# Designed miniproteins, single chains, part 71

Each design is a single chain, and the fold is of that chain. pLDDT is the mean over its residues in the fold that is shown.

## One batch from the design tools (miniprotein)

Design m2455
Fold by ESMFold2-Fast:
Structure m2455 (fold): chain A 87 residues (1-87)
Amino acid sequence: SMAEELLRQNFEKVWELWKPIIEESESEEEAIKKINELVDKHFSDSPETQELLKKVGELLAKNYFENNKNFEVAYEKTWEELLKELS
């Protein structure tokens, strides 16, 4: 559907934002900390945007580190989890 396509496009943008931060981190906890610090610094004027970016970033970091640092698996698992919450 058009709604799913728009959601996927927005997810792709957030994925590209967090991928380098997650890749440079040695642990899930470090990645989440860096993501939270960047969101608080650059998106301070929008609490709703902060919550969304932190949530997606946390899910991506978790799925990346829990699946042998595999970005393809992290992407697909996070996308599936986000789709289920919106269903």
Scores: mean pLDDT 82

Design m2456
Fold by ESMFold2-Fast:
Structure m2456 (fold): chain A 58 residues (1-58)
Amino acid sequence: SVEDLLAEAERHERTAENARKLAEQFKADGDTVGAKMAEKLAEEHRRRSEELRAQAAA
């Protein structure tokens, strides 16, 4: 349902936000590898959220 798609999109948005914060923490600690992995995770969840919102709008 549209409601389920939007709820899933919101979960992915929250995960992306958390991953972005983790990337900032890794950068502060000098962990370049950890920061890059967290940034990639944030981007993947952001993309998935956009896909789900597009499906809900269709």
Scores: mean pLDDT 89

Design m2457
Fold by ESMFold2-Fast:
Structure m2457 (fold): chain A 76 residues (1-76)
Amino acid sequence: HMTLEQIEEIIKQAEEFLKYVEANPDTPIEALEQAIKLLEKTIDYLKKINAPKDLIERLEEILEKVKALLEERKKK
């Protein structure tokens, strides 16, 4: 059901979110946690439909960066 155009749009939105969070250190921890859950769910779905590996890897890279920002801001 998901087209390559829709996958590219999701990646674009994820990249824009990452840029926003990097520029706005006051972004709530809850927002970062919700983004991580959504990205993980999206990546799992794309793997199930055998989406192009390059597109999955791009989302995984964004997920890694969001997770790193969350851990840094939690200071645990």
Scores: mean pLDDT 82

Design m2458
Fold by ESMFold2-Fast:
Structure m2458 (fold): chain A 81 residues (1-81)
Amino acid sequence: PSPLERVQALIEETARRHRLSPEERALLYSVAGTAVRDVLEGKASAEEAAARVIAYFREHRPELVEAVEALMRRILELLEE
């Protein structure tokens, strides 16, 4: 599977585990997916991308921060090989 497919699987697992709404799941795909794409294109480090995603959810959706921090840690490990 491609790195993007693995990231999608992690997002879906996070959405199921934390019972995210369809809107929250779509937001997670948008924010985390964009950050991962920036890393793969060499526009950001994995650490910078993770920090950016976590900061976004801390400001706009603080109730999701714990789930997002766990997700981004797993994505960071995946992207670092």
Scores: mean pLDDT 84

Design m2459
Fold by ESMFold2-Fast:
Structure m2459 (fold): chain A 84 residues (1-84)
Amino acid sequence: EVERILEEARRAVEEFLKFLEEASKQPTVNLEEFYRKVKELEEVLLRAAEKLRELGDEAGLEELHRMAAEVQEAIAEFLKKKGL
């Protein structure tokens, strides 16, 4: 269960990071799409955290927090590069 939850979260993070990489290559940014993608990822991570808390898996929660930090850093760098 825990392993599957973390795999799902990791996949969502990787897909989002790939989206940011592709968006960074474009001359203009679709902010509506960007914020929608951010919200979708937040919902996935929040749901994963809820399930991990229900299972009492502290190590999994730490891994999820690390993933969230990576995402926040990537978002900050992306926005900085776009002058936002």
Scores: mean pLDDT 82

Design m2460
Fold by ESMFold2-Fast:
Structure m2460 (fold): chain A 90 residues (1-90)
Amino acid sequence: SNRERIEALVRELERLVEQAKAAKTEEEKERIIAEAVKVLRELAKVISEINPISAEGLMEEIEEIEKLSPEEQLERFEHIVLALREAIEL
């Protein structure tokens, strides 16, 4: 189901955020952040089948996040995770 797929992608995003925080080099951190952005884009695609307006908002937020520093990108990912967890009652 779309809900199960969203839950799995949210958990993967949480895992990637924790891995990026534990990264020993900036290059490794940036690589993991790039994977987190891919997961967010997949989340937006799945959400678009349920709520196109929410998906469009998430895509716009992703574009803004890509302009931020790695530390600020991780903070924004954590906020998105918390918001999605609340919305789907994880």
Scores: mean pLDDT 86

Design m2461
Fold by ESMFold2-Fast:
Structure m2461 (fold): chain A 85 residues (1-85)
Amino acid sequence: SKENLVKLLKYGSKKDVMRVVEALTALRIVSPELGTAITGAILSGILSGDDLVRASVRGTFMSEEEARKILEEAIKAAAAGKELK
């Protein structure tokens, strides 16, 4: 769910947050709640502005199928309280 993605973006590891940002960029998903959560990760120091730019660039080269798989696994991992594989 979107709520599980927000939780991962706010409280997840830098690695997991960056993978989710890459996938959201690849799928061109624009959501105020997800954008606010990503901004929160930057403000809390989990992610730098440079990290966000690099993740967004990497997402541009990611396939939609791979991006959907990443988001599905991220939602499952967040729901289970686990790190993303």
Scores: mean pLDDT 78

Design m2462
Fold by ESMFold2-Fast:
Structure m2462 (fold): chain A 99 residues (1-99)
Amino acid sequence: SANVQQLRADTIATLETFKSLSTDPELQQVLDELIALLRDPNVTAAQVEAASERLTAVAQKVANDPSLSEDERLRIQLWNLAISGELHVLIRALEREAA
């Protein structure tokens, strides 16, 4: 649907912005993988949910690195919270299309 296409485009833009602000290569890799997944017109809610869980796990791991500044840690946590919210909306939209 046009609504799901717009949600995917908006989420990709958010992910690309977070990637541009990220210095961690593992976090950049998982963001690239999620962006590539969201560009697939046949992406399923289950695939997005699994990728969202992987992103959250990597973001939490990176945010818990004691070498990071407090500002860098807060940035990662806030971006992960925002992205998780957008992905939740997209997952629900994909579930409704599949029903």
Scores: mean pLDDT 86

Design m2463
Fold by ESMFold2-Fast:
Structure m2463 (fold): chain A 86 residues (1-86)
Amino acid sequence: MAATLERYEKILDLLERRGEMTIAEIVKETGLPFSTVKRLILILENLGVVVVKGNIDDPDAKVSLAPGVSREEALARVEIWLRATS
C-alpha cells in the first residue's frame, strides 16, 4: 500500500538528512508510535539498508543508513520487498 511505502520513505529521508538518529528521535520526527517505528526499523535492518547500535527495544538505540547504502538504494530494496509480500 502507498501509505506503507511513504512511512519507509520518511524514515529513510530523516536518516539521510540527520545521519545517525535514536529510535526516540525517529518517533518524535515521524509522529508514529514507538511500536510502529520499531517494526519499520526491524524490516529495514533485515533488508540490510540500516544498522542499529544497541537494543531495538531501547528508545536510545541508534539507527543509521548501512555503510555504502544510499537513500535511493534503500528505498528500492523496500519497494522490491513490498511487491514480493503483496
Scores: mean pLDDT 82

Design m2464
Fold by ESMFold2-Fast:
Structure m2464 (fold): chain A 70 residues (1-70)
Amino acid sequence: SPEAEERKKAAEIWEESLEYFYKLVDEGVPEKEAMRKALKLFEEKAKEANIPEDIKKDAIELMEERIKEL
């Protein structure tokens, strides 16, 4: 399914953005600032990969929920 491939690609970009978030936190960046930078990276990468807006929003929500639980 095209939707399944798009969601898989979005998940890969989302995980790359989470790795960037954890790297920033390990370097002493406050979690809120690290989250903003990671979300910006995700949005830029998702735009470059032509990820549909609805799938992008789903991935952002999952990322925000995971960071919120930290």
Scores: mean pLDDT 79

Design m2465
Fold by ESMFold2-Fast:
Structure m2465 (fold): chain A 65 residues (1-65)
Amino acid sequence: MEHSEETREFSEAVLAGDLERAREALLRAKDKEEVREMGEIMIGMLESLGRHDLAAEVRRILATL
């Protein structure tokens, strides 16, 4: 699947722990559904890796959608 630049920036920012950058990418994205879907995938991956704190922060960012 091909993702928008904003969706890729969102996923990169999440993995880097840069939640402010992730939020900015979410707000700039035209396809909010694509970013939400990516966020849900990222949450599942982060929880599987034991990164529960980061997964919770991603959920909080998505709640602003």
Scores: mean pLDDT 79

Design m2466
Fold by ESMFold2-Fast:
Structure m2466 (fold): chain A 67 residues (1-67)
Amino acid sequence: MQPLLIRKTVPEDTDPLEAIEKALQEAGIKPEDIAERRVVPIGGHKGVAADITLKNGVRVVVEVRLE
């Protein structure tokens, strides 16, 4: 199964963690479907990345960058 990559660019005044939650909701991913979640700052950029493993073994990477 191919890893799912979600990339979002949001306004600079947006909370990047809130943007990750919204991206997951828009993709139909519920908190109950998540087995593991790791969030790290993106070096050199305003934003964060989340590496998410679902209970079914699918990996989802969410990158949120501030414009």
Scores: mean pLDDT 76

Design m2467
Fold by ESMFold2-Fast:
Structure m2467 (fold): chain A 62 residues (1-62)
Amino acid sequence: SDYDLARDLLVTNGGLSEEVADAAVAMAKAGASVEEIADFLVREGGLSRRRAESAARFLRSL
């Protein structure tokens, strides 16, 4: 699925752990907002706000 590819990209290119990437994908599947996913990625993934918002928008576009 597009989500499996997105998960792998978050790990390989985004530098996220598998656990954090899987959680972000699950949030997107559950209908979490871009802001909620971005806040999670800043807090748990250590991403900058800009990178987190870009990743969150990407996941929400799937």
Scores: mean pLDDT 86

Design m2468
Fold by ESMFold2-Fast:
Structure m2468 (fold): chain A 117 residues (1-117)
Amino acid sequence: MEEVEKAIEEVRQALAELRATYDPATFREQLAGLVAFGEMLLTLRDEGAKISAEATVEDGRGRVVLRIDHPANPFYSGDIVFEGPAPLVRMVYALAKLAEIDPEALREVIEWLRAQL
């Protein structure tokens, strides 16, 4: 599977798992946060930042290390660590991977996620 297609499928699977895991109100809050996160990644890429991510998932929990290199703003440069339940971590990682490899695919995914709200 191509990396972009794999990341999009990961988003779909993680969204379904989040929807099954949380009550409707909590799910909506989590989804809104993920949309905002994706919009932030698009803004950083539009400003010329480089983004990369690594993830580890074990026993229903995981960790993503998001690395940002912003050419003009040192406060936006550095490592951001996300830890949480596996489906949330998988979503964060998939969005970050799309930002790294195909920002236009990320834009389409964020529009699709927003439609789920």
Scores: mean pLDDT 82

Design m2469
Fold by ESMFold2-Fast:
Structure m2469 (fold): chain A 85 residues (1-85)
Amino acid sequence: KKALVLAPSIALALPVAGVLRKQGYEVKIEIVTSVEEAKKAIQENEDAEIVVLIGKKAFYEAAVDLGYVPEEKYYPLGPVILTKK
């Protein structure tokens, strides 16, 4: 199944993507620096079953706005997993 990883840098995305790939996910990494980029990346990857957010709270809010459901509450330390509704 497909997973989308959103991060401000590839260095932050690669470890998370590696774990997901080992679990059998087809992982797409999108480097995003704005809410608009995050929303566009999520919309262009509607086939992703999960979205993993690293970093800014606004990216979390963008994913929720686009219909992903958080598995856990946002926190500033670490990745947050959201599943497609």
Scores: mean pLDDT 73

Design m2470
Fold by ESMFold2-Fast:
Structure m2470 (fold): chain A 63 residues (1-63)
Amino acid sequence: MTPEEVRLAAAALALLHNGATLEQVAKFLGISKERVERLIEELRKLVGTDDVDAAFAYAEKAL
């Protein structure tokens, strides 16, 4: 993943945690629902967790 994709995936997870639907997240970020799901899956593989705080910490460290 690129640093931008890591940040985008972390933002998507945060929005979902705040009660947004997958459709609302996709619309807000200007991407497809399929791409949101892919980015979240790839981020989970990289950080080994779907903990929002851990995902955010990882995204912040992505250079």
Scores: mean pLDDT 74

Design m2471
Fold by ESMFold2-Fast:
Structure m2471 (fold): chain A 92 residues (1-92)
Amino acid sequence: MEEEKKKKEERLKIIKELIEGSEDNPVTKEAYIYLEKLEKAKSEKEKEQIRKEFIQKLKETFKLDDELIDEILEGIEDAYEYIDQVVEDKKK
């Protein structure tokens, strides 16, 4: 529990830095905001709602098609794996 809390805090710190660094790309900024919301989510139901709202924002606000949304979701998954790896490397 304590170790999971520290890992979550470190991931949130990195995500916040990525949000601040994404001022020139609004879609990338929204993707990192989405990751921050997922990390703060307390249940699978909350995570599902956050995911639905993010996809809806990409479709309605940014006018992206399903193919571009899928590419963004894959990029988010890759970014999360990278962030998790950075946090694990800091624990060594």
Scores: mean pLDDT 78

Design m2472
Fold by ESMFold2-Fast:
Structure m2472 (fold): chain A 94 residues (1-94)
Amino acid sequence: MTVRIVGETPEEQLIAYAKEATRAALSGEKVELVMEGPYQVAVVRTRRLPDGSIETEVLLFDASGRPIARVVVRAKPGEEPVVVELERLEPEVP
């Protein structure tokens, strides 16, 4: 199954990707996730917690490969995935 990830902002697209990846990991489904636009993502960690929850950490990159945001999403069995950490990365110094 292919799921197109949509969102008005890069952060919304990152959150949508992480939620779908976490849901797929919980259900054991094979899902291809496609970002809309030039953004790239890397799932840096997927962890099963002792309570059966899945926790997924995802980085979002711009078209040049620069990291621009990070999200951690957790999903409990039978529940929708929830954002537990969201960080905007600003690689440019002020």
Scores: mean pLDDT 77

Design m2473
Fold by ESMFold2-Fast:
Structure m2473 (fold): chain A 74 residues (1-74)
Amino acid sequence: MKLSKEQIEKAVELAFSKPPKSHREIAEELGVSVGTASRLAKRIEEAALRLMFERGLDEVDEELKEEVKREVTE
């Protein structure tokens, strides 16, 4: 799946907003299908959980969001 860097960065921000956006809301904001948004959200969640575990963090901060954006883009 090839998404622009801007779409990935926006999806990360939406996934970790307070309150978090649903997959449908992310799809609408990015202009992609719900299926595409769901797959992207799962990859973002997986990357965030892995990085949180490695860093001993209990929530996603701004530094971790940047690392998640990098991991999902690569």
Scores: mean pLDDT 77

Design m2474
Fold by ESMFold2-Fast:
Structure m2474 (fold): chain A 77 residues (1-77)
Amino acid sequence: SAEYEELLEEMRRLLEEIKRETDFERAKRLAQEFVRKARELLELLDKNNEPQERKDEVIALIAEVLEIMRELAKKAA
């Protein structure tokens, strides 16, 4: 659906912004927005009975953000 594609694009956009961020607090705010969009997308996928591959795509993006945030936290310490 158009809503699924729009949410996925927003998540990809936020991931690219997080990748460019060097300040942990700014990255944290972007990651919080990313989590909100990820939650909305996962709920939409469940509601529409989308295949596991679509959920796996979202999970992969979440894992990537978590790893970036972990590395930024190390540099901030």
Scores: mean pLDDT 84

Design m2475
Fold by ESMFold2-Fast:
Structure m2475 (fold): chain A 89 residues (1-89)
Amino acid sequence: STPEELQRAEELAPKLLEELREAIKRGELSEEELELLRKAEELAAEIEAASPSDAALQAAADALVGKDEVQRGAAVLLHLRLLIERLAR
């Protein structure tokens, strides 16, 4: 990834985390919230591609596979949170 892509990801990730958190609290994702989930998954992939993941981050990413929309949203929220915490180091 370019430095500009990483900077954009760092700026957007906290906003997407908050929006996903509110959507998950509802227990149902709308089409607009599913689009946010897709964007959050893309953002997580961009951040991870810019920096090598450790075993905990890989396990969080693997948790996305085979989940329903709400469970996938929760896994993306956790994965992005771990990625942001890694970037803050």
Scores: mean pLDDT 73

Design m2476
Fold by ESMFold2-Fast:
Structure m2476 (fold): chain A 108 residues (1-108)
Amino acid sequence: MKKAKDYITDEQLKEIIEVALSDPLDMEKLRELLEKYLGKSVLVFVDNIVKEYPSPLFLFRLHYLLRLAKQGDVLAAIVLVYVMEKIGFEGPLLEEARKILEEYYKSL
């Protein structure tokens, strides 16, 4: 399976990560950048995950995204940040995803 690096430039990825790490998070700007660089299919994907809340499957999906992010899928970390902020949840999963994004940003 191809990584984010195969689909998006380092400059575009850096722009998305800067917005994803903003405090407070600009959700509208993050959504615009995701559509612009990755297409409408990514918005359908994140919206479908949000619609699964509240369910046990939703929690398994968040943990799966974090596992992918820890394995080097930076887009999985971005998706996790978006979904957690959209539902209004703060906690260890969001903190770990943000740390992964900070590490990737410093490597770019």
Scores: mean pLDDT 80

Design m2477
Fold by ESMFold2-Fast:
Structure m2477 (fold): chain A 84 residues (1-84)
Amino acid sequence: METEEEVLEEINKILAKYGIEPAKSLEDAKEKILSLPVEVALKIAEELLKKGIEKGLESLRKLALEIEIEIGVKQLVEGVEKVT
């Protein structure tokens, strides 16, 4: 069984690698990552997914997938609005 503390520790290690301040919760981490440039947010999501697989942390894997989905939706919406 994973704890939120273990998941946050792994998230914050990845965030620190990109010079981002530590997240206080999974929701805070998601908001921080989604506020970043798309290229950085996608790289972080990829590292979260890899780490979740390596350590068997389901919450990390779910967070990574949620971020990728949100970024995909944001890119589609912004692409339409910015071009029109």
Scores: mean pLDDT 76

Design m2478
Fold by ESMFold2-Fast:
Structure m2478 (fold): chain A 100 residues (1-100)
Amino acid sequence: SASPFGPLTLVIEVDAVEGPTEETYKELERKKSLGIDKVLVFINNTDRPEADVEKVREEVLALLKERGLEVVKILEGDLRNPADRDALLAAAAELHDSLS
């Protein structure tokens, strides 16, 4: 059956400076309510001086594994960069098509 949600619904965005926040937990609950078990992670703001990409990557992977979510791909960058936005959209569309 075709998925009832759009490709970007499969994305979990996390800030490389802040890591997982209350909004991240709300997004995980939304994925659960939609029956989503496979996701893409986008680690945003990786170019910031205070960014700790490796720490945030480890925290996100541990959190998603604990909640039974499979991480298909991790993307890193800045959503203000058109190339990074295009890469995220393409990856999200590919995952969405694979689930339909």
Scores: mean pLDDT 83

Design m2479
Fold by ESMFold2-Fast:
Structure m2479 (fold): chain A 63 residues (1-63)
Amino acid sequence: SREEKIEELKEKLKQAAEKVAAARGEELLSVEVSLKDGKELVVTVTTSAGTFTRTYDLDLLLS
């Protein structure tokens, strides 16, 4: 279902954030993934270097 695909995407985005932090030599402090307006996933990553936010279009990711 769409809901199952969204949950899978959230998990993949969290894993991607962990890999990016590790590749940069930064300590990963937190990862938050939020659904916005049923259309976008907002990923907020906090590392030893600071806080970074990225937004992904769900329809593009699910296509």
Scores: mean pLDDT 80

Design m2480
Fold by ESMFold2-Fast:
Structure m2480 (fold): chain A 73 residues (1-73)
Amino acid sequence: MGDTRRHDLELLQETWRAHEEAVETARTGTPEEAQRKLREAAELARRNARESKDPFSRRTLEGLARELEELAK
């Protein structure tokens, strides 16, 4: 159980870090850089959702992926 929770927590933290980086790029970089980073973060969130073992972690990551996909429009 501990390893599964740590694994899912690391996936959530990695995805959140990518989200923060994409948002910062949107504030400081070009629109093209921002869109690229947001799409990369969304793809990471989708991948991490599939790798999550806990249903609640998976749902959270799927939510983040949707948010990032909307921001990338």
Scores: mean pLDDT 80

Design m2481
Fold by ESMFold2-Fast:
Structure m2481 (fold): chain A 66 residues (1-66)
Amino acid sequence: SQAELDAAVHRVAGAFYDALAKRTSGEEAIENYRLALEHYRRAAELGDPQSEAFAKEVEEKLKELE
């Protein structure tokens, strides 16, 4: 379905920004983690259960950095 495709796209985008965040520091890392979180949350809303776990991991990292 379109929702399944949209979920996959958002999961890939979340992973991309998560990877960028891990290779950056300071405000740039925070911005990339925020983008990763947005995409993982959207993928989870669209039915990807793995993205729910990834979103929680990114939330924890943001709490450590902020």
Scores: mean pLDDT 86

Design m2482
Fold by ESMFold2-Fast:
Structure m2482 (fold): chain A 66 residues (1-66)
Amino acid sequence: MEEYVKEAREALEKGDFDKAIEALQKAAPYSPNPEQALGAIRLAKASTDPEEQRRLLEGALRIVEA
C-alpha cells in the first residue's frame, strides 16, 4: 500500500501519468473509498488534456491517502 502511494507521488512529480495511473490503480482497493478512487482514475485515463489528467490524478491520490 505505502509503496504504491509513494510511487504515484513520484510519478506525478515527474509528469509520468501512465506510471501514476498504474500505482494508483494498485493502491485504490486499500483506500477508504475504493469506488471513488477508481472513478477518478478512470476519468484521468479518458482525459486527453495533460492539465486535466494531472488534476484528476492528484484527486485520486488524495482519495487513496485519506
Scores: mean pLDDT 80

Design m2483
Fold by ESMFold2-Fast:
Structure m2483 (fold): chain A 70 residues (1-70)
Amino acid sequence: GPLTPEERADLKAGAQAHIDAARKALKEGNYREASVHAIAAMILAGAAGDEETLQKAREVLKEVDKAMEK
C-alpha cells in the first residue's frame, strides 16, 4: 500500500501531539498557534486514515474558531 503500518503509526502519533499542542495553545489564548496545530493534526490524521483522531482535530479547530468570534 502507499503507507506502511509504521508510517501510519508515526502519522497518528504526530496528529495526537498536534491535538495536545492545539488544546494547550487554546487554553493559553494563542489562537493562531492553536489553529496551526489543529490543521496540522487534521492533515496527519487524514493521511493516516485515522477517522477518530481526525474528528478530535476537527473538534479542536471548531473550539478555536468559536474562541476567535466577536
Scores: mean pLDDT 87

Design m2484
Fold by ESMFold2-Fast:
Structure m2484 (fold): chain A 80 residues (1-80)
Amino acid sequence: SLLERAERLLKEARELLEEVKRGGDIEGNLKRLEEILAELRSLEPEFLASDGATTEAHGEALRTAVEGIKAAREALEARA
């Protein structure tokens, strides 16, 4: 279901964000977060047309993926 997909992407994005905060595999985690964001954006019309729980999970997943990408980019900049 769309809800199950959104919840799985949210959990993965949260785990990747925490790994980035710990300084682990920042480049690999950035790529995966960008893939998650791309998937969420490609399915956005379907998510926005869904029930409130699915829309909420999608919104949280998008916010988490964007935060993770920003954190990863800032961490890479700090290493340069």
Scores: mean pLDDT 83

Design m2485
Fold by ESMFold2-Fast:
Structure m2485 (fold): chain A 84 residues (1-84)
Amino acid sequence: SEKELIRRIAEYEGLPEELIDLVVNEGLSLWEAISKLTGVEVTREQYFKALELAEAGASAEEIAEATGLPLKVAELIVEVVRRS
């Protein structure tokens, strides 16, 4: 299942266990799980913009400025992309 695949990828790539639990056990999307984990509202649009920039090699600081997300949230999204 998609849920089992996400669990295996996240476990293998060393993503935070709490993020894995939110996606796998609560069935949240990655942006919803990040929002819950960090206490910061991350919209689908902000998440996909951050994802695009991270895939292009942008720094967490550049992503934070471009999306309006806090640096800690941008750093977490960069880690998700690096491990995907």
Scores: mean pLDDT 73

Design m2486
Fold by ESMFold2-Fast:
Structure m2486 (fold): chain A 91 residues (1-91)
Amino acid sequence: MSKENILRLIGLILRAIGILLDAELEKKHKVVIEAAEVLIEIGMEALRTGKIDPNLERRLRELIEESRKYDQETADELEELLEEIKRIVEE
């Protein structure tokens, strides 16, 4: 992975951490918090291996869809971050 892609990926992980902290401070539904945690795990694994685990991606997509029932805006942000991580990894 290039230095530019590493820095971009770190930026996306930090944004996911921000979402997690905001969800915790606002006492959002457990599913929203879990979705943010799994996204951070995916980002950290992508940083370490240059790959996304298909099982973690599937799990996150399930959590994002459930999260939409409670917080549509945060669910959309989590999906956008996952797609950005995928673009970096698939380069």
Scores: mean pLDDT 88

Design m2487
Fold by ESMFold2-Fast:
Structure m2487 (fold): chain A 91 residues (1-91)
Amino acid sequence: MSMAKKEALERSKELQDLVDQLRQLAAEQGAQVPQEVYLLEIVAKALPLFPDESKRLLDLVLEVSKNPNDPRAVELGREAYELAKRLEEKL
């Protein structure tokens, strides 16, 4: 296996564990699961199959999370959601 594929599998596992923890935390607090959790779940599932597109989605999610009050955050979030939908259709 290529090094990149092995790295993608490891990262996918880490992201899936994070998604599971965030869903559990939301359930324990009676809170709505944030839409960002859906985006991370798609990254986790798609990383081993579509590493370049999944990395782009992850970079968008991370940029929005670092600067949620940035005027561009809404536009970047919309772009991330659209990319996630396209990746989900390929899974």
Scores: mean pLDDT 75

Design m2488
Fold by ESMFold2-Fast:
Order: C-alpha cells, then structure tokens, then sequence
Structure m2488 (fold): chain A 90 residues (1-90)
C-alpha cells in the first residue's frame, strides 16, 4: 500500500538520523523500526497505534531519557505514523 511505502521511507530516514548521531544504538533502532512496520502491516489500526506508541515510548525511555532532541524526533515520527495508519483505514 502507498501508506506502508511512506512508512518504510520514514523508517529509513529515522535510521539515517540515528546512524549519524547515535551509531552505537542503530541496530536496536532498526529492530524497533522492523517491529513497527510489522505491526502496521498485520494489526488492526487501533491495535497497531497502541503497539507502535508502546514501542516508541520504550525506545525513548531506554536510550533517550536525557536527549530532548531525540525524544522530539521520535514523537514527530510517531505522529506521522499514526496519521498514515488512519489514512490507510479510510
């Protein structure tokens, strides 16, 4: 679907950001992005939103507790993903 293709591009851009600024956790970010993509493909929209919100919040707490810029980047990403999922449901 076009929405899943947009999500894949958002994921690639987020991974590129973390590869530059947080190379030590890039593999962990890739694994979380893979889980987000899987949830978006397989779960009903309401359940996908809950799972993706959980995954993004866990990533923020585990690696970015003291990094407000990374937290804002991840929140912006989460908002864009939720809008894509809502658009896909229409």
Amino acid sequence: SPEIEELELLNENLIKYFKVYHPEITEEVKEVMKKILEAAKTLPVEEAIKEITKLVNELKEKYFKDDPEAQEMLESYREKVIELLKRKAE
Scores: mean pLDDT 86

Design m2489
Fold by ESMFold2-Fast:
Parts: sequence; C-alpha cells; structure tokens
Structure m2489 (fold): chain A 82 residues (1-82)
Amino acid sequence: ARAKAEEILRRGREAVTEEVGALFYARGFPSLEAGRAYGAATFEGRRPGELEPVTEGGRLLEEEARRRGEEVFERAREVLER
C-alpha cells in the first residue's frame, strides 16, 4: 500500500508540474522551467519565492495546481487505506 501511495504521489507531482507548468508558461511566466517550478511549489503548498502569477489568469492556474495536488494526495490516501 505505501509503495503504491508513494508512486502515485511521485507521478502526480510530475504530472502537475508538467501540465500546470506549461499553462503557467502560456500565461506569461518567463520560461517553461519557471512555470514548472511554480506548479511544483504550488502542488507542495509552498509559496514559490520570487515566482508569482504574472496575470489574474496566473492566480487561477495557481488555484488549479493546488486543486490537482489535493486530488493526487486524496488518490494516494485511498490507495494507502485499501
């Protein structure tokens, strides 16, 4: 159970970083890497330091990243509880 939960968390973090990072980049972050870093930090519930949403759309993407992080944690919790 724990190994599967850890795998879900790792893959979920990677997926959120890729998907939401690309969306942050499309909304005016200076690079895809900056978007990925912001997505990863938001997934982990951290303030990403100097990286902030450039537009109102960026703030909505931050909320989306947080929501996706919550979904991944819930999925891992379900596997752990099974």
Scores: mean pLDDT 59

